# Designed miniproteins, single chains, continued (4), part 115

Each design is a single chain, and the fold is of that chain. pLDDT is the mean over its residues in the fold that is shown.

## One batch from the design tools (miniprotein)

Design m15989
Fold by ESMFold2-Fast:
Structure m15989 (fold): chain A 70 residues (1-70)
Amino acid sequence: ALPKLVPAEELSPEERRAYVETVLAYGATLDDPLVQALRKQLEEMVARGAPLRRQHALANALVLTIRSLS
């Protein structure tokens, strides 16, 4: 199922990481070029150890993009 949007300030660091991983996994199932581009950008941020708040913001942007495709 499509992940729900979650405010970063209400999540523990572990919950934020789990949310980002869930969004990446869901995005991987879609063939849309914009979704794949945002997914790759989020994977890069995770690999670089970018701040969790920024990873969460991009994950939310990816969820909004997926929702707009319906």
Scores: mean pLDDT 78

Design m15990
Fold by ESMFold2-Fast:
Structure m15990 (fold): chain A 72 residues (1-72)
Amino acid sequence: SPLAEILRQQADEAEAEARKAVENGDTEKAISLYEAAIFNYERALEYSTDPEVKAELQARIDRLRAELEKLR
């Protein structure tokens, strides 16, 4: 789905910005950006029909949630 691809791209950008915020010591900004990335990956998952893509998105969501908990 084109919508799933757009949502994944937005999530990828938020994840990249979150990692830069972590590198810069901006923990609160990193948390907000990781939460935004997770939200958009979950939306991308809803609009995806390919089982391989769905499995990859779910694994990514689970990993980002684990990373987010380490920052809290």
Scores: mean pLDDT 87

Design m15991
Fold by ESMFold2-Fast:
Structure m15991 (fold): chain A 79 residues (1-79)
Amino acid sequence: GERLAARMLYAAADMAKQGASAEEILSATRLAAGQLEDPEVRRRVLEAGREAAKAAAEGDYDKAAQILREAADYVLRAG
């Protein structure tokens, strides 16, 4: 659950650093959220995915990566 979701979010952060699209970020964060059983943790990951996708759409890939890494750290802390 949480460990796999966090690993997926760290991978999504690395993709964001490489210029991943908003659609790719949203897809990756939805897949990570699907590994989570806690609805509050899942909601936080989905919100982070939307914020990261917005940053990527604006060309701020460093911000997108930071948001996704912070979400991964949150997931590890919550599990």
Scores: mean pLDDT 87

Design m15992
Fold by ESMFold2-Fast:
Structure m15992 (fold): chain A 120 residues (1-120)
Amino acid sequence: AMAAERAALLARARADADAQLTKAIDQIKKTNNVSPVTLKYFEQLKADALARIPAVTADLMDRLKLDPAAAAERAAVIVYTATSLRMIGTLESLRLLREGADRSLASEDELKVYEEEKKE
């Protein structure tokens, strides 16, 4: 495939993942009372997720021998699904931390979000 065609496939995969992650964040905002600190963290998770799509696409092409289009579409699904689940997991971790759960059960990023929320 030409480099331009591959770039277009990656751009579409990124746009699809961006749309799905935006929907996930909007749904979380509607169903949860989410702090500005947590929302900023979710936007960072989204940005990091979208940045990983080219590498995930390349890995899928190499390991599963998928064509570029199929690899890019699968990379988008993997990235937005994993990131959406991480966001939901973070909300549960923050809830448990507020209820006095052991801090060792939370990631370093989740602990940073928790400490910043306590300052507000």
Scores: mean pLDDT 85

Design m15993
Fold by ESMFold2-Fast:
Structure m15993 (fold): chain A 81 residues (1-81)
Amino acid sequence: SKEEIEKRVKDFLLEISKDGKVTEEDIEEAIRIVEGLLEGKLEGLDPSHIALLREYADLDGDGTVSREELEAFLETLKELK
């Protein structure tokens, strides 16, 4: 659901934040990770944050993140600016 995706996006952003406050820089990093996963280009991205994003975006718990889940995550991140 949209509500579940929004919660997971916010929880992910909180975990990658340096001080428990989500900044525009944190949101932009998250957008870069999702776009990198969609394009198959992860160079220069934080491997620990990529791993966390995969965990939060895996809505069915099968260890695989679908394109649809990544696109929903990206849409939610862009709504946050």
Scores: mean pLDDT 78

Design m15994
Fold by ESMFold2-Fast:
Structure m15994 (fold): chain A 98 residues (1-98)
Amino acid sequence: AMEAELLAALDEAVARIEAGEVTDEQAAEMARAGDLVGGMMAALLELMRHVPRELAVEALRAAVAGDREALREAALRMAENAKDPRVSEALRELAEEV
């Protein structure tokens, strides 16, 4: 039940970000209010500062599904594509913990 709700929220978050109609501030405010779509938008926007959207979406889908192997692979791909070496290092450490 929760997994399906989180996946639906992620799909809505992706659609809203693709439409270009949401700001970081709006996403953060919705997330603080406990909105699942707002939480997913805030997470996607933060990850997209460092990695391509496609990789951020893949990682969040794997995390929501509880797929440890897919999450590890997604984290490693994000690490390889991160522009900030510190973010890349943190993502590699995350992959080792999963």
Scores: mean pLDDT 80

Design m15995
Fold by ESMFold2-Fast:
Structure m15995 (fold): chain A 81 residues (1-81)
Amino acid sequence: MREEAYRRGEEVGRREVSLDPALRDDEAVLAAAGRALGEMGVKFVEILENKEPVSSEEFGQEGLQAREDAIAAVLAAKAAA
């Protein structure tokens, strides 16, 4: 179910940021990382539903990049504001 995949991805994203003392108190960064990995979880379910071949290693790298991009975007927006 897409909602479950999103929830699991969101929990992982938020948990990873919570381990970084520089980022763990920034709710915007926590939320952005959670959303990025939540969306990747939904994308993974959609790939599986469509019977598309996917490498777990390649998908893992894509998820890490999505998380880093989301965090960088929030930090850039804060620097510009």
Scores: mean pLDDT 73

Design m15996
Fold by ESMFold2-Fast:
Structure m15996 (fold): chain A 94 residues (1-94)
Amino acid sequence: LKKELLETLEEAIELLEKLSDDPLGAHALELVQEAKKAFEEGNYEEALTLLSAAAASVRKLAERLSGEKKEIAERALELIEEGIRLVRELLKEQ
């Protein structure tokens, strides 16, 4: 779970870097980076909160985008939602 979560967050970060010219994309990138740091520090509740905020930002961004950038945003959202699922599983193991 921890390795899968780390890999999922790293993939989301790479996709969000391609959208960082948009303020919502830049904000989502910052939130996922902070979530990764919170996770590495063992703060799973904070990581969950940050990923939930990132998902909301990317969802709004995807509604405004078109073409290839929309596909990137939708893929980033799927990865963030998977990250949320993995953090919730880690919280159950505590």
Scores: mean pLDDT 86

Design m15997
Fold by ESMFold2-Fast:
Structure m15997 (fold): chain A 69 residues (1-69)
Amino acid sequence: SAELAAQMISKETGFPLELAKEIVEALLAGDEARARELVEEALKQGYAPGMSADEVLEGIKALLAALGL
């Protein structure tokens, strides 16, 4: 489920749950540009240190695919 995906993303990246939900919703809507903007803003705020936006986005996409979303 989208909620489970958001919870797993929040746990793995340290992103606030509400931000993880917005990223999942953007990706499920096909709005990759919005998802990228949200990830880049989170990285700018210091979340997921040592990761690039591309690495975070690919990880989230892989998780959504694994959950059948």
Scores: mean pLDDT 84

Design m15998
Fold by ESMFold2-Fast:
Structure m15998 (fold): chain A 94 residues (1-94)
Amino acid sequence: SDEELEARIKGIMKALFGREPTPQQLATLKELAKRGELSILEVQLIVAYEDMSAEEVLEKVKQYKEMLNSDDPEKREKASEFEAELAKKIMEKK
């Protein structure tokens, strides 16, 4: 149910970040969950980048995976930089 999905998302947010999602974050997380596309990375992106849409989250995930799986060492280094920036932004939002 919608109520059970909201409770689950709120539980995940409290466990990972010590807080409940904003109404906008909750709406986006519910959309991603209904599409079967909600993972820890998507949750982290929504927390790190305010007002990001589901489409913007999925595009960033796609870009990260393309960099991570590249045969180009420079693209893999950019994936590491993306991970470091994401971690920094999450720490700043605590």
Scores: mean pLDDT 81

Design m15999
Fold by ESMFold2-Fast:
Structure m15999 (fold): chain A 71 residues (1-71)
Amino acid sequence: GEAKLNELKEEILQLAKEILEKSEDVPRAIALVLETIGLLLDLDSSNLSLAEKIEALEQRLSELKEELSSL
């Protein structure tokens, strides 16, 4: 439910922070953080179902984990 959505948002923001802290390409890291924040804001204002919002966040979480693992 909403608890899962909030947990995913927290994990995504934590990963974005870690990418920003560890990246040597600061402009790229900033762009990725802004894109992530933009996605979170878009999902909050959207009429998507809770399940669709969770799926979008799980996809973004996977993308951020891959980015962090490449640093």
Scores: mean pLDDT 83

Design m16000
Fold by ESMFold2-Fast:
Structure m16000 (fold): chain A 87 residues (1-87)
Amino acid sequence: MSLEEAEELMFQRLQAAVDASPDGVLSVDQLVEVVLAVAKELNISISEEELEAFRERALEASPTGRLTLAQAAEIAREFLEEVYEKL
């Protein structure tokens, strides 16, 4: 799967999670669950260090730990770009 196809899949999964949320936002834990689910579908392994860096970026974008679809998509996009750069 190309980076662009992976980004589209990630965005679709994030949008579904936001739509299922009563508040229309995602927690950092929910964002991590979506990212891990997409990585599993793509057969990509994520290290503990990469997960920690990802959580830190999410908290930098939203100190309250609540992320809009746009914030979640931006963080997930940057993560996918870094993962694909290492392939």
Scores: mean pLDDT 80

